# Designs tried in a protein design run: designed miniproteins, single chains, continued (2). Part 96

Each design is a single chain, and the fold is of that chain. pLDDT is the mean over its residues in the fold that is shown.

## One batch from the design tools (miniprotein)

Design m7330
Fold by ESMFold2-Fast:
Structure m7330 (fold): chain A 90 residues (1-90)
Amino acid sequence: MTPLEALRAFLEALRKLYGKDFSPELEKTLQEMIEAFEKEDYEKFVELYNKFNIALAKQPKVIKDSEVSEEFKRLATALLLAKAFAEGNK
Protein backbone atom coordinates (compact mmCIF):
# COMPACT_ATOMS: atom_id res chain seq x y z
CA MET A 1 0.00 0.00 0.00
CA THR A 2 1.42 3.39 -0.98
CA PRO A 3 1.22 6.30 1.54
CA LEU A 4 -1.50 7.90 -0.63
CA GLU A 5 -3.54 4.66 -0.72
CA ALA A 6 -3.18 4.47 3.08
CA LEU A 7 -4.38 8.08 3.50
CA ARG A 8 -7.42 7.43 1.29
CA ALA A 9 -8.19 4.20 3.16
CA PHE A 10 -7.92 6.14 6.46
CA LEU A 11 -10.54 8.63 5.20
CA GLU A 12 -12.88 5.74 4.30
CA ALA A 13 -12.28 4.12 7.71
CA LEU A 14 -13.19 7.38 9.49
CA ARG A 15 -16.39 7.64 7.43
CA LYS A 16 -17.35 4.10 8.50
CA LEU A 17 -16.36 4.64 12.15
CA TYR A 18 -18.18 7.98 12.64
CA GLY A 19 -20.99 7.37 10.13
CA LYS A 20 -23.47 10.24 10.23
CA ASP A 21 -21.44 11.94 12.99
CA PHE A 22 -18.40 12.42 10.72
CA SER A 23 -17.60 16.13 10.59
CA PRO A 24 -17.58 17.67 7.06
CA GLU A 25 -14.65 19.84 8.23
CA LEU A 26 -12.61 16.75 9.24
CA GLU A 27 -13.38 15.11 5.87
CA LYS A 28 -12.39 18.27 3.95
CA THR A 29 -9.17 18.68 5.96
CA LEU A 30 -8.14 15.06 5.31
CA GLN A 31 -8.92 15.45 1.58
CA GLU A 32 -6.72 18.59 1.52
CA MET A 33 -3.96 16.59 3.27
CA ILE A 34 -4.17 13.91 0.56
CA GLU A 35 -3.88 16.61 -2.16
CA ALA A 36 -0.89 18.24 -0.43
CA PHE A 37 0.88 14.87 -0.16
CA GLU A 38 0.19 14.15 -3.88
CA LYS A 39 1.76 17.53 -4.77
CA GLU A 40 4.73 16.81 -2.45
CA ASP A 41 3.84 19.98 -0.50
CA TYR A 42 5.06 18.48 2.75
CA GLU A 43 5.05 21.77 4.70
CA LYS A 44 1.33 22.19 3.94
CA PHE A 45 0.71 18.51 4.75
CA VAL A 46 2.24 18.95 8.24
CA GLU A 47 0.17 22.12 8.81
CA LEU A 48 -3.03 20.33 7.74
CA TYR A 49 -2.12 17.25 9.83
CA ASN A 50 -1.88 19.45 12.94
CA LYS A 51 -5.19 21.17 12.04
CA PHE A 52 -6.81 17.74 11.51
CA ASN A 53 -5.68 16.45 14.92
CA ILE A 54 -6.93 19.61 16.69
CA ALA A 55 -10.32 19.22 14.95
CA LEU A 56 -10.42 15.48 15.77
CA ALA A 57 -9.71 16.21 19.46
CA LYS A 58 -12.72 18.58 19.50
CA GLN A 59 -15.02 15.91 17.97
CA PRO A 60 -18.11 15.40 20.23
CA LYS A 61 -17.87 11.59 20.02
CA VAL A 62 -14.92 10.13 21.95
CA ILE A 63 -13.56 6.98 20.31
CA LYS A 64 -12.19 4.48 22.84
CA ASP A 65 -9.43 2.03 21.84
CA SER A 66 -11.88 -0.88 22.30
CA GLU A 67 -14.17 0.66 19.66
CA VAL A 68 -11.37 1.09 17.10
CA SER A 69 -10.76 -1.76 14.65
CA GLU A 70 -7.29 -3.21 14.07
CA GLU A 71 -7.56 -2.02 10.44
CA PHE A 72 -8.19 1.55 11.62
CA LYS A 73 -5.19 1.38 13.98
CA ARG A 74 -3.00 0.08 11.12
CA LEU A 75 -4.15 2.92 8.83
CA ALA A 76 -3.61 5.50 11.62
CA THR A 77 -0.02 4.19 11.94
CA ALA A 78 0.43 4.70 8.18
CA LEU A 79 -0.79 8.31 8.57
CA LEU A 80 1.77 8.89 11.36
CA LEU A 81 4.54 7.49 9.13
CA ALA A 82 3.40 9.78 6.27
CA LYS A 83 3.61 12.77 8.66
CA ALA A 84 7.12 11.76 9.80
CA PHE A 85 8.21 11.47 6.14
CA ALA A 86 6.70 14.90 5.35
CA GLU A 87 8.44 16.55 8.34
CA GLY A 88 11.79 15.04 7.27
CA ASN A 89 11.41 16.20 3.66
CA LYS A 90 9.80 19.66 3.99
Scores: mean pLDDT 72

Design m7331
Fold by ESMFold2-Fast:
Structure m7331 (fold): chain A 78 residues (1-78)
Amino acid sequence: MSAEELVARAAAEIRAAVEEGLAAGASLDEIRARVSAIVVRASNELMATFPDDVAEAANAALAREAGALLAEARARLA
């Protein structure tokens, strides 16, 4: 698996968690907790699997994706 594939998989999991949380009437804090768990797991896998340069770039991309999806969730709950 490439770093890009791992980020894409994590982003898909984050999007699913956001949509499931919104559909279930979950709070933003509950959705954020689920997203945080996915990000931590994916970040640890990136750092364990890839060279530091690649892992750092992939972690930045993952953080950007997670931030965007959480911003969408916040907007839909406001």
Scores: mean pLDDT 85

Design m7332
Fold by ESMFold2-Fast:
Formats: C-alpha cells, sequence, structure tokens
Structure m7332 (fold): chain A 99 residues (1-99)
C-alpha cells in the first residue's frame, strides 16, 4: 500500500534532516516551510514510517502514518482528515522544497 508520513512541529532544521534521511532511503519528501513547517514523506516502508514518527514524537512533533489514505498511527492529536489535507497541501504547493 501507499505509505505517507505527515510530520508537523519539527524545527525547519530537523524537518530538513528528516527529509534528507528519507531521500537517502529512496523515499520522496515535501517540506512546506511556514510558521508551522509541514513535512510529508512518501515511499518509506510502514516500519520505517513508524520509526520516523516515533523519533519525531520524542522531539515534540505531531505525526501521522497513512497507508492507502487510512490512518494507522498518530501522535500529538494529528487526525486522519488533518493529515490527508496537510499531505495534499505540501505535495501540491509550488513553494514546497522537494527531496
Amino acid sequence: GKVVLVLTGLSKEDARLFARIAARLGARAYLLESEDPVLVIEGLSEKQALLFANIAKVMGARAAVLVDGELVAEYGGLTAEEARELARRASEDPRSERY
């Protein structure tokens, strides 16, 4: 299934680091830099996405893991609907940094 990790609440520096690590693992990342940076990572395995989500949680971020659009894990109260909308916005916004 299509695995999408949505992260909010990371610093810009930490979001960029996560994006670069994900890219080296063969995933695609979209970073929308705003007051609240949004990082969306596609193409990680479910286990890799859960690991990234748990690390982000320890760093005080909010995380959601979607598999085929369905929420399979969340931290920090990021709802399925919010996660899907953030994923859409980050992937479609021309201002998003792409990895």
Scores: mean pLDDT 89

Design m7333
Fold by ESMFold2-Fast:
Structure m7333 (fold): chain A 72 residues (1-72)
Amino acid sequence: MRAEWEARLAELEARGASAAEYDALALEARRAGDLETARRFLELSIERGVRAVEEAVRRTVERLEERRRELE
């Protein structure tokens, strides 16, 4: 990645940015004509989003299991 994009990525990572913020950065890179960087940021956005969904599902399952244990 170009140094400018690496600096922005580091800032997002330091802030614990959401998938939406990575997607916005991908769109900005795409507008700049840097399709390779745009693709990279889009992949990171997708991975971040998938992880957030997986964590939400896991927490829901854990609550359901706690409820089930109370009924046993």
Scores: mean pLDDT 77

Design m7334
Fold by ESMFold2-Fast:
Structure m7334 (fold): chain A 56 residues (1-56)
Amino acid sequence: SMELADRVVKNTTDLMSSGAREWAYGLGMRTAEGMKKVDPEAGEYMLKQIREEYEK
């Protein structure tokens, strides 16, 4: 499910840049935690990418 994870990351980072930064970050992080239960590698990838974008 890395393809799904990559799409969620792109959508989340786009929303963060469109003025919904805090809301998108919160949803993205919760989605990543849910993904970790199904696919830990995909979930960790999402957490890293979303956090890195938020910290810019």
Scores: mean pLDDT 82

Design m7335
Fold by ESMFold2-Fast:
Structure m7335 (fold): chain A 71 residues (1-71)
Amino acid sequence: SHMEQLKETAKYIAKLLESGPEGREAAEAIIEDLVENGAYDEFIKALKEMSDDPAYQKALELAEKIKREKE
């Protein structure tokens, strides 16, 4: 489903954020693409379902930052 694809994207972003500065830049680019394509709200829902892990909390904080910068 689309939601399962977004959860896989969230897992990938969490891994990128653990990969250092280059990983963070890649994660930011993916999140910007999600915002631009109207998938932001569904992506946030996917992240919240996984938010017991600190890595997903960092992804959520980054997504909120990117959304604020694009408004």
Scores: mean pLDDT 81

Design m7336
Fold by ESMFold2-Fast:
Structure m7336 (fold): chain A 60 residues (1-60)
Amino acid sequence: SDQEQKLKITRKYTADWMRGIGELFDKLLAGEISEEEFNEQAKLLSQQLKKQMAADLAKV
């Protein structure tokens, strides 16, 4: 069903978000990026994944 497909898409992008944030957090803890850079990159990741998810949802 459309609802099952939408949930599958949402689950995928939630997993992608959690992975991406985890990688950024590891870089922050290692001192490779600042808190400001972490916030900026997290925002860009969120925007990218939201656009991709919206595009996939529009095809359902």
Scores: mean pLDDT 87

Design m7337
Fold by ESMFold2-Fast:
Structure m7337 (fold): chain A 94 residues (1-94)
Amino acid sequence: APAVPSQEELNALVREIYARIEAATTQDEAAFLATVRADTERLLAELPHLSAAELRTIMGTALREAAEKHPERRAVLDRALAEADALIAAAEAA
């Protein structure tokens, strides 16, 4: 990678994604999953210098924090996390 992202940069990305996930918690499950998928695809396209492990950390942290705050949404957040991980794994394999 041409640059190693700082902890501040990674923390800022987690906060940004968490804020969008938090705002999306009022949506139906299909719209919510589409929002998380779009955010994951955006990270893969715009931040190709981030490793798969770093992308998983960003998405995993944001979704885990949302699940802790919204336990009633845990099932859809768990599905969103699995879909994000699958997208990151597919991009890593390409």
Scores: mean pLDDT 77

Design m7338
Fold by ESMFold2-Fast:
Structure m7338 (fold): chain A 75 residues (1-75)
Amino acid sequence: MRLSDIDPSVLREAGPLYKTPNPETGEKVEAPSPEENIDAFARSAGNAAKNAGLTDEEAQRIVDALREAGRAYLA
């Protein structure tokens, strides 16, 4: 997979969401569910799109598309 397939800002915003939370406290860290990860990623991507100069409506379409694709991937 190449970074050119995804906006760098989206990868930066999404990066922390895919990493193990709180690496310093590694005892009983429950990873977010796949659904929670998809929702968090979609929200982060929407925020990054707005920061990149897209409209609220365009950002919402990106969020909806990512949620749809994520559900299809998990099915």
Scores: mean pLDDT 63

Design m7339
Fold by ESMFold2-Fast:
Structure m7339 (fold): chain A 100 residues (1-100)
Amino acid sequence: SDIQFFINLAAAVLGEKVAKKLAKTYNVKLDLEEIEQIRTFLLDVKNGKVDNSKKIEKRLKRFVLASSGIPELRFPKKVQTKISEANKNRIISLLEKDFP
């Protein structure tokens, strides 16, 4: 799911402490295997081992934006938007710095 993928992506990019809070907040279980796969993939993109780095970056930005409107989230929109915006800005900033 987009929520699951977003939380695992946030874990891979921002770290386990953020992932633990998000997993509890959104009532989603962390997928440690997917988090490690995402980390490996992000490193491959960063190292130019993937042909479509810009396309991947844009796709990740769209997933992060979509997370703000996911109806499965049980939290008030203000809290949901706040968390999503913080993670969005962090992930996008990291991608823009590391993926030219």
Scores: mean pLDDT 60

Design m7340
Fold by ESMFold2-Fast:
Structure m7340 (fold): chain A 55 residues (1-55)
Amino acid sequence: SMEEIKKLLEELKKLIAERNVYRSKYLQGDEDAKKKYEELTKKINEVSKRIKELE
């Protein structure tokens, strides 16, 4: 439904914003930030896939 798509889009925006917080530290060699960046990238891909399935 359109309401479900809107909720997933808001979740996607939040995940992208959170991932961006870790990006600078990841590029500087912070292994904890790298792990978090990769975990958030996985979640972003899953949410994006769910949005496509609902379209």
Scores: mean pLDDT 85

Design m7341
Fold by ESMFold2-Fast:
Structure m7341 (fold): chain A 65 residues (1-65)
Amino acid sequence: DLDRPLTVEDLMLLGGVNREIAENLIKAGITTVKQLLEATALDLESIPGVGPVTALLIEGGKKQL
């Protein structure tokens, strides 16, 4: 379900995402599966705590959603 709300725990299932990064994703407006799927690697890299490697891991993880 694309409109499913994402929790911190849901985001932590993505490779390379700890609690701090998960909270920063939510603060940046990534609160639903749809918003996560619409985010680009560049958008993810702009989030505090997300480096290029973590952004690539999130990109890989979101393809499993």
Scores: mean pLDDT 76

Design m7342
Fold by ESMFold2-Fast:
Structure m7342 (fold): chain A 81 residues (1-81)
Amino acid sequence: LQEVLDSLPESTRQRLRAAYDFATEGIEDEKEKALAFARFVKAMGLLKDYDEETAREILRAFLKERGFSDEAIELALKEVF
């Protein structure tokens, strides 16, 4: 899982981290954090250069690394795609 993120360009990893920190600021609920991040990723086209399968794997790995539940991850994936 972490290997998927480690294979990404540093600029992409930094952009995802910055987007996560910005989109989830002040949100404590896990599902609300997942949806806020997903909405921001979609609106800004942060994963647009990847095919859908790869983008889904990146988003899943990113949220899993942060301790999100499978339910919250699936909500985020449905919001982006």
Scores: mean pLDDT 80

Design m7343
Fold by ESMFold2-Fast:
Structure m7343 (fold): chain A 104 residues (1-104)
Amino acid sequence: DPRVQEAIAHLAAAEYLLAEAGVYTPQSLSLEQLQQIRELAEQGRYEEAYQLYLELDPAFAAISPEHLPGILRDRLERLLALAEKHNVPEAVEYTRRGLAALDA
């Protein structure tokens, strides 16, 4: 699903920015791994970003396809709230793009 691929790419980019800002601790991926996925997201390489994210987070890869959009929305909304609270505008932009991708 291209919408899910794009949403995951934007999720990882937001996680990277919030972690670098010191306001978020990534659960599965290292800061270096999130930075690689963010670079792919910036280039519009969403399928590659998605595949790399699943390889690096097997628990996320195990989520049922029918439940994945809802779980992504919940995670993006939580990161959006965190980004707004700590004034990280680039992370706000990525989380809003991720949510918009799921609504397309």
Scores: mean pLDDT 86

Design m7344
Fold by ESMFold2-Fast:
Structure m7344 (fold): chain A 71 residues (1-71)
Amino acid sequence: MKADILIEKAKSYLDLGKEFYERGEYEKALQYFDMAIEYAKEALKIDPNNTKAKELQKEAEKFRDEVKRKL
């Protein structure tokens, strides 16, 4: 339940990061991807076996690395 809220926040920030990335606003995209990673990590502290939280962390880290290549 607590992990579910953090997963939804991670998902929302990942989606926001993608939107700003599509617009070429890389600094804002980076901020949102960092927030997605933080919420996914918090979810994993509560439920270490949560596959959705692991997937969200991996995806957000992948996009963060892509943004760093653009900066």
Scores: mean pLDDT 85

Design m7345
Fold by ESMFold2-Fast:
Structure m7345 (fold): chain A 63 residues (1-63)
Amino acid sequence: EKKEKLIALNNRLIGHTLRLIGIDLEYELQDLTPEQRAALDAERQSLVTEIENIEKEIEKLKK
């Protein structure tokens, strides 16, 4: 059902958004090594892309 798919997509969106907030907090609160910072930068970029893709799928399903 369309409603179940929307719930699943919104749950994934929430999960990715919470992780993105967590990464932003790590940048502020932790003394990161260059390697740790590079890993977080890569993860952050991946999360932004996934969030955009999920938002597009939600828009498609609302029709």
Scores: mean pLDDT 81

Design m7346
Fold by ESMFold2-Fast:
Parts: sequence; structure tokens; C-alpha cells
Structure m7346 (fold): chain A 62 residues (1-62)
Amino acid sequence: MSDAQQQSGRLVDQAEQYLKQGNYQQAKQYAQQAIDLGTQSGVGQVSINRAQQIKQQGLQGL
């Protein structure tokens, strides 16, 4: 059984932490990894959606 859902969730969590710290480059990198893993595994649509939002916020630099 694949832990892809769990792994994707952890990557999103890390991306969100970097976003909160203002480290937008790291936030985007972790968010991209979460999207890539979720897409390849066909699991974690919620995590993929959240990761996409984090990437958008990283571009804003807010």
C-alpha cells in the first residue's frame, strides 16, 4: 500500500510553514513536490489543491 497521500500531506505542511516564515522560494519548491507526487500517484487531490494555493501565495510575496 502506498503512503503517497501521507507523503504529499507532509510536503504541503512543510510548504505552508515556509510560506508562514516568508520563505516563498522554499514554499514553492515543497508545494511543487507535493503536486508532482499527488499527480503521479492519483491520490491527494486535496493536498494538490492546497499546494497550488501555496504556490500562488509564494508568487504574491505577501
Scores: mean pLDDT 74

Design m7347
Fold by ESMFold2-Fast:
Structure m7347 (fold): chain A 65 residues (1-65)
Amino acid sequence: MEVHIEAKGVSPEGAARVAATALRVEDETGIKVKVDIEIDPSATPEEGQRVADEAIAKLEEIAKA
């Protein structure tokens, strides 16, 4: 099954966290995960972190299901 997660407007640090989590979840579950990651340099630090945390939460839900 293929799952799509979007992380648009993240910081570079947030993007790295999302990518690492997606790779781990795909490796652990065998579910094919497609992540669209876009770094937005105009996003506030708060917005960038929120987007990353939201994407990570969705990835963790997939891992636990």
Scores: mean pLDDT 78

Design m7348
Fold by ESMFold2-Fast:
Structure m7348 (fold): chain A 81 residues (1-81)
Amino acid sequence: MLDEETARELLEKALKALTSPDPDIQVQALEGLIELVEQHPELARKYRDEIKAAAEKLLTSPDPRVQEAARRLLELIDKIE
């Protein structure tokens, strides 16, 4: 597993990548966030509001891959409390 500091840096980079207009970059960032949330739920709690806001915005994406990944991320973050 990644150490907590490296996981935090990757999480912050993934959140930044979600602001990209490129759906391929958005899908990669969403999948990376899902992995990080699963492996580091304690870190995910600290960024819960930011992750939730970003994922909710991407639910309106015209790309169905982005919509599906955003939905999975939201379901996962809601389970973390």
Scores: mean pLDDT 82

Design m7349
Fold by ESMFold2-Fast:
Structure m7349 (fold): chain A 76 residues (1-76)
Amino acid sequence: DEEEQKLLQEIQKLSQQLKAAKDKDEIEKLAKELKETYSRLADLKISKSTSEAEKAALLAARDIYEIGLDIDVELH
């Protein structure tokens, strides 16, 4: 809903900033903020979930996203 839309917009903004970032330190800071925002979105969706399968999928998606960001920071 509106809260999810705000978090998605923040994720998009941070992703754009991460793509534009030139300094490794800036990339690392943006990656951490992106992980935190994604975790907040996952927590919000989990709290709204009506089934255990949906909750499990959201938790798995969070873990995959965090791993992806760690790899991206390592390569840059």
Scores: mean pLDDT 69

Design m7350
Fold by ESMFold2-Fast:
Structure m7350 (fold): chain A 99 residues (1-99)
Amino acid sequence: PLTLEELAAAPLSEAEREALEEFKEAMLKHTAGKTNKKDLLLAEYRALRRMGLAPLERHDPRVRAFHAQVVKFALENGDEFTLEHYTSVLREMGIEVEL
């Protein structure tokens, strides 16, 4: 299976990287108890839409890269909730994640 590092290494544009960083900020706010799960899911939807990606386009390498980067960030920050949720999303995309 593809490793998390290999999935996260897919090239993103500057605008796509900016959208990802905004979502990472939303993750940090959620972990700090400042937002709820609905706010986090809405932030994900907004980030993917800003990248020109549909949330359901699971075969797009950029959607996979986005979710891989999110899982990696969750691991680095001890965000167990987001780690479990987005690892599940990658598995639904048919991606086996090695943590």
Scores: mean pLDDT 74

Design m7351
Fold by ESMFold2-Fast:
Structure m7351 (fold): chain A 85 residues (1-85)
Amino acid sequence: VAREFARVLEQQRQYLEQALKAYDDREKMDQLFQQAAQVSPRDQETWTALMQQIRAQGEKEGPEALKRAIAELDEAIERLREAAA
C-alpha cells in the first residue's frame, strides 16, 4: 500500500516539475496539471482543489508555489519510503 502510494506521488511530482519548467507556457502547465490528476482518480477532487490553490498562490508568488508543492511531495514520498522499509 505505502509503496503504491509513493509511486503515485512520484508521478505527480514529475508532472509538477515539468509544470515548473513550463511556467511561462500556461497551456502546457494546464495540461500537466490534468495529467497529474489522472494518476490518482480516487483523489481527483483533493488533487484538483490543491492545483487550484497552487495556481491562486502562483498569481501572487509566481513559481514559488510550485516549488513548495514539489518540496512537500518530496517529504511525503520520503516518509512513505521509510514506512515501507
Scores: mean pLDDT 67

Design m7352
Fold by ESMFold2-Fast:
Structure m7352 (fold): chain A 64 residues (1-64)
Amino acid sequence: SSELRQLAIQFTADALRLIGEAVDRILEARKAGDLAAAEKIWEENRKQLAALKAAFDAQYAAAQ
């Protein structure tokens, strides 16, 4: 349905935004030589993306 398609588009947009923010922070940490900070930012981003996906899955199921 168009509703499910719009949910998927919104999820994609939100996911890309989170990835973009994480990339910028990782690059700054790497420039500073702080590889541990870069790894921590990557782990935080992975958890945020997992939470976003779980929320999307719940909304998608409810819209069916």
Scores: mean pLDDT 86

Design m7353
Fold by ESMFold2-Fast:
Structure m7353 (fold): chain A 92 residues (1-92)
Amino acid sequence: SEEEERQRQLIDALEKAVEYGKKALEEVLRGTNWEEFVRKALAYLQKAIDLSTDSELKDLIAEGGYLLARKETAEQGVELLEEALRKAKEAL
């Protein structure tokens, strides 16, 4: 259905955001290219927010992105985004 297709697009956007978030976290530890991977993750998170009709999920994605954008909280940000991805998959 169109709703299932939209949900699959949301899941794909969240999977890509988590992938880039994890790459950003790896770069925090290495001291390279962190900002580039954060920017890519945030772009996919914006797409996920735009695709979602669930306000609680949108808030969780926004909080995860906020935490990811700071080196001190980037690990917590990735964990929260993985939780958002799990919830999105459960809603399919």
Scores: mean pLDDT 86

Design m7354
Fold by ESMFold2-Fast:
Structure m7354 (fold): chain A 106 residues (1-106)
Amino acid sequence: SPERRERLLEFVRRLTELWDKIDEAIANGDKDAVIKAMEEILKLVREFVDEYLTDPAARARADALIAEMEKLLEQIKNSTDLDEIKQLAERIRDLAGEIVGIALDE
């Protein structure tokens, strides 16, 4: 429906804004800001998956990706290396992109 498409586009727009905040935080060496923005991304992704995905198989795949994102965020919290934090953030970004792909296929 047009309403579903608008929800997906708004989700992608909000994700992009949060990724821009992460990129700025990494550039500034601000690990706390990276973690805060990542927690906001995980909350946004969980809420989107719960409200948007209706196919049980698609939801199961998205839930598995969210679990992987949560594990990577714990690695960010435990890292003292900004280069490692950047690489972990890029991996979480790729997983969020896979969830967008799952939503586009519904």
Scores: mean pLDDT 90

Design m7355
Fold by ESMFold2-Fast:
Structure m7355 (fold): chain A 63 residues (1-63)
Amino acid sequence: ASAPIVDALLKGDLEKARSLLPLVQDPQQAAAELRKAADVFRSMGRNDLAEEAERLAQEVEQA
């Protein structure tokens, strides 16, 4: 569902990731997917990306 946002995060394109949030059709599903991505990033030692993914998940749920 939020694969383009996760891809942008993996490429370090934080501006693109943020710009895609308003285009999300299912905010709850996108937030769940972003939190799952955060767990994957933590398992890779990428705590920076995990923290950003969790932040984006919260922003999506608030919208």
Scores: mean pLDDT 76

Design m7356
Fold by ESMFold2-Fast:
Structure m7356 (fold): chain A 120 residues (1-120)
Amino acid sequence: SPKEKIEKIFNEAIDKLNEIAKKMTPEQRKIVNKIIDVIKKFREKLLELYDTLTPEQFYEEAKRLIDEAVKEIQKLLTELYKLAMKNNDKKAIDYVNELARIFGQAIGEIEKILEEEKKK
């Protein structure tokens, strides 16, 4: 089902983010864990709404949730980037870019599924 595909996309993204977090310092990992928590809450809310809303309502609410999650995650990625810069940690800057890529790919895949659900 589309719901199962969305859940799988989130779970695979979360697993990838956790693997990157393991390679970072404890202070950096704390920020990555906040990013993961935002993604988990977004996943849970989106999946809950899938079964309870009409397709039109679901699309509108999902778009709103995506915009909120993107804004919150961008703030946390900026915080992580500033911490990496303060410590002259070039490897951590590379990880920030990889975290952004993973999240961006997951959102793009979810948006494709949402567009298919909107189509009649």
Scores: mean pLDDT 87

Design m7357
Fold by ESMFold2-Fast:
Structure m7357 (fold): chain A 98 residues (1-98)
Amino acid sequence: AIPDAATRAALAEARALLSDVGVEPVREEEWVAGPGGGAAFGLVSRSEHTVVLAFVVGDEEGKARALLGEIRVDRPIDATIEGGSDPALLALAREALA
């Protein structure tokens, strides 16, 4: 599990990353723990075919990291995350889109 203090810091960093790229929250979902308890995410913006997500993920040293991901959603929904995304993060993103 990610330590509470590290998780809160990473969540604050994730929110700052979204603000820095100029994404206003259209819909803010509740942050949820992933299946392994090491990942959390929030859905903050959606366009026709693009969803911007902020992620919190634990590393192998037990540190939390904030990541910004962009998912393109095609018809039917086919979501991919650019830039070396963990399959567990992709599964969480697909659950958020369902």
Scores: mean pLDDT 45

Design m7358
Fold by ESMFold2-Fast:
Structure m7358 (fold): chain A 89 residues (1-89)
Amino acid sequence: GISEPLVLSPEQQAQLDALEAQIKELSKKADEAIKAGNLEEAKKLLQQILELEQQRIALLSTVPGMMAEVQVALETMAIAVTKQALKRL
């Protein structure tokens, strides 16, 4: 319901944490690729980040409550930012 807090099962929380860790690691690799001038590698890494961000939104969309809806909105914005970065490379 709208007034309910974010409620994650232990399995959902573990999956979300794993996705967040993977996104963080890929972001580091993308930064390193950009610094090295390897734009093709950076594009691939950003595409992988986009896929993981979409997986996070899909997971959060199965979670009841207003806080899950807020997180879905924030993740949708993150996806838009990643897509914009890909267009600039």
Scores: mean pLDDT 77

Design m7359
Fold by ESMFold2-Fast:
Structure m7359 (fold): chain A 94 residues (1-94)
Amino acid sequence: MTPQEVIDKVKALDPKGLFKDLPPPERYGFLTDPVSIDLIEDAVKSGEITTAEEVLERLEHMVDQVLVYEPEGSEERKLAEKIRELLEEIKKEL
């Protein structure tokens, strides 16, 4: 699986683009290294990320940020839980 294929699978779960851009500073302003799908995709295109495993690590960090800061029952938290399940499935294929 290529880095871009991992990103494309996650983007397919997020048609509304909830994780496309960085969250507003008021939600996550004190997080070190906040992550979004666009930042991960840019890192792949620039050659900073070269493996599917590195993409998984960045996406897992993004999910963990959402699960810590978004309230239970939010659309963002529910989507993060679905992405987490997808990432566990992808790990079994690597």
Scores: mean pLDDT 78

Design m7360
Fold by ESMFold2-Fast:
Structure m7360 (fold): chain A 80 residues (1-80)
Amino acid sequence: SMEEQAERLVEEYAREVEREATAIGGPEEGRRAGESLRLAGKEVAKMTKGDLEKVDEALRKAAEQILAALRRGVAPPAPP
């Protein structure tokens, strides 16, 4: 169903954002970023009802904004 497809899309973006945010600011920042994306995704899915393209575009923008904000607020990672 479209609802299952939207839920899957939200979870895929949330998982990726959580992974990248964890690499930037640690596991707590990763968790917060993932949850923020999930909440935003639920709202967008409700408003766009069945328009997966609009859901995808909105989630992509939200992910970019979350990660950009973390990169601005967190010191660059130490070299390996």
Scores: mean pLDDT 76

Design m7361
Fold by ESMFold2-Fast:
Structure m7361 (fold): chain A 84 residues (1-84)
Amino acid sequence: SDDEKLLELAKRLLELAQRARENPEDEEALREALEAAKEIKKLAEGSGYSLVGLVERALEDPERRAEYMEKAAELAQMLMESLS
């Protein structure tokens, strides 16, 4: 179901956001997070739009990367809780 896919994508994004916070130079984790956020946007446009924006800002601004990924993790967790 779309809800099961959305839950899996949100969990994946949360894990990638935590990884990017521990290693802010891991641009691969950020790119994978962006792909997950774009897939979330296809299923949940509002939350996905916000998540895509946060991950794109994290990619563009390395100094504020941890802040943006913390916000992305919080939003992903809220999305997971709404589906449980």
Scores: mean pLDDT 85

Design m7362
Fold by ESMFold2-Fast:
Structure m7362 (fold): chain A 61 residues (1-61)
Amino acid sequence: SHSDIMSISIEMLRLIGDQQQKLLAARKAGDQKKEQAIQEQYQQQLDQLHSQLDALVSADN
């Protein structure tokens, strides 16, 4: 539904914001390995939400 699409979109924005904050902390600490791990973890979460969004959009098309 449109409401479900909006909910997923909001969750994606929250994840992006959280990712940026954690990346800033890792960069401040000079931990390149931690930066990479954060990027990979959040990309995986965003990919999962994007797949859910695509499934909802495809069902309504």
Scores: mean pLDDT 82

Design m7363
Fold by ESMFold2-Fast:
Order: structure tokens, then sequence, then C-alpha cells
Structure m7363 (fold): chain A 70 residues (1-70)
């Protein structure tokens, strides 16, 4: 639980540090807290940059899945 909470806090801090980047917000808007939890649980030893990379990769994956479904 602690690792998941720490990962979410880091992800939120990263997003806050780039609040003017609308593209980043658009890419991550479809991620739920549950999906962020799943990403952190898969890799409890994530660094800050690794966590951001996983969040963006997951967001891109969701966008691709929606495009394929449409």
Amino acid sequence: MESVQQGLALAEELLKEVPADEALYERTRDLSGAELNALVEARPSLTRSELLSLVLARADGLAAARAAAA
C-alpha cells in the first residue's frame, strides 16, 4: 500500500510541475487512480522519470485502444 501511495504522490507532483503542458494533461486524462495504482504495483521500485514514462505509455496505449475500437 505504501509503495502505491508514494507512486501516486510522485505522479501527481510530476503532473503539477508541468501544469502548462496541455498535451500532457490530454494524454493522461483517461488514466484513473486504479490504473495508476496498477502501474505502480507492477514496479514498486520506480524512479520519478520511470514513473512518468509508464504513465505516458499507459495513456498512449489507452488512446490507441480507443482509436482501434472506434
Scores: mean pLDDT 59

Design m7364
Fold by ESMFold2-Fast:
Structure m7364 (fold): chain A 74 residues (1-74)
Amino acid sequence: ATVEEGIGLELQVVGAEAQYRFAGDREGGLAIARDTLERAREVLPTATPEARPLVERAIRRAEEFLADPDAAAA
């Protein structure tokens, strides 16, 4: 995974959270978050040193969201 791919994965998690919380599409938001988490886990072993912390951040954000989707991030 590249730095650009790592950033894209985190942005997909942010979009999934927004879809769940603000657009009223809970099932769609959860599905995107699960798919993004699976993809992030698959690319982590091949991530460049610069991309690795970005991919790890995307994984952590997705895991935290999926564990408690109704929790406020603040």
Scores: mean pLDDT 81

Design m7365
Fold by ESMFold2-Fast:
Structure m7365 (fold): chain A 67 residues (1-67)
Amino acid sequence: MLSRDQQIALLEEARKTGVITDDFEKNVARPSLALTRGVSETASIPKITKKDLDLAIEGLKSLHLKP
């Protein structure tokens, strides 16, 4: 299981490179989006975009800073 810092770092890297692997999407991007946007809204996204990565990064940073 990845820490929040590791998840954020991986999301930021994917955002910079534009490379989103299937494993990354399943294990990092979609779980992060579910946590920040909600499970139902995340499930309705057919393809993860750079905008979705930005939202996940911002949301995780907010959750990570809150105790």
Scores: mean pLDDT 74

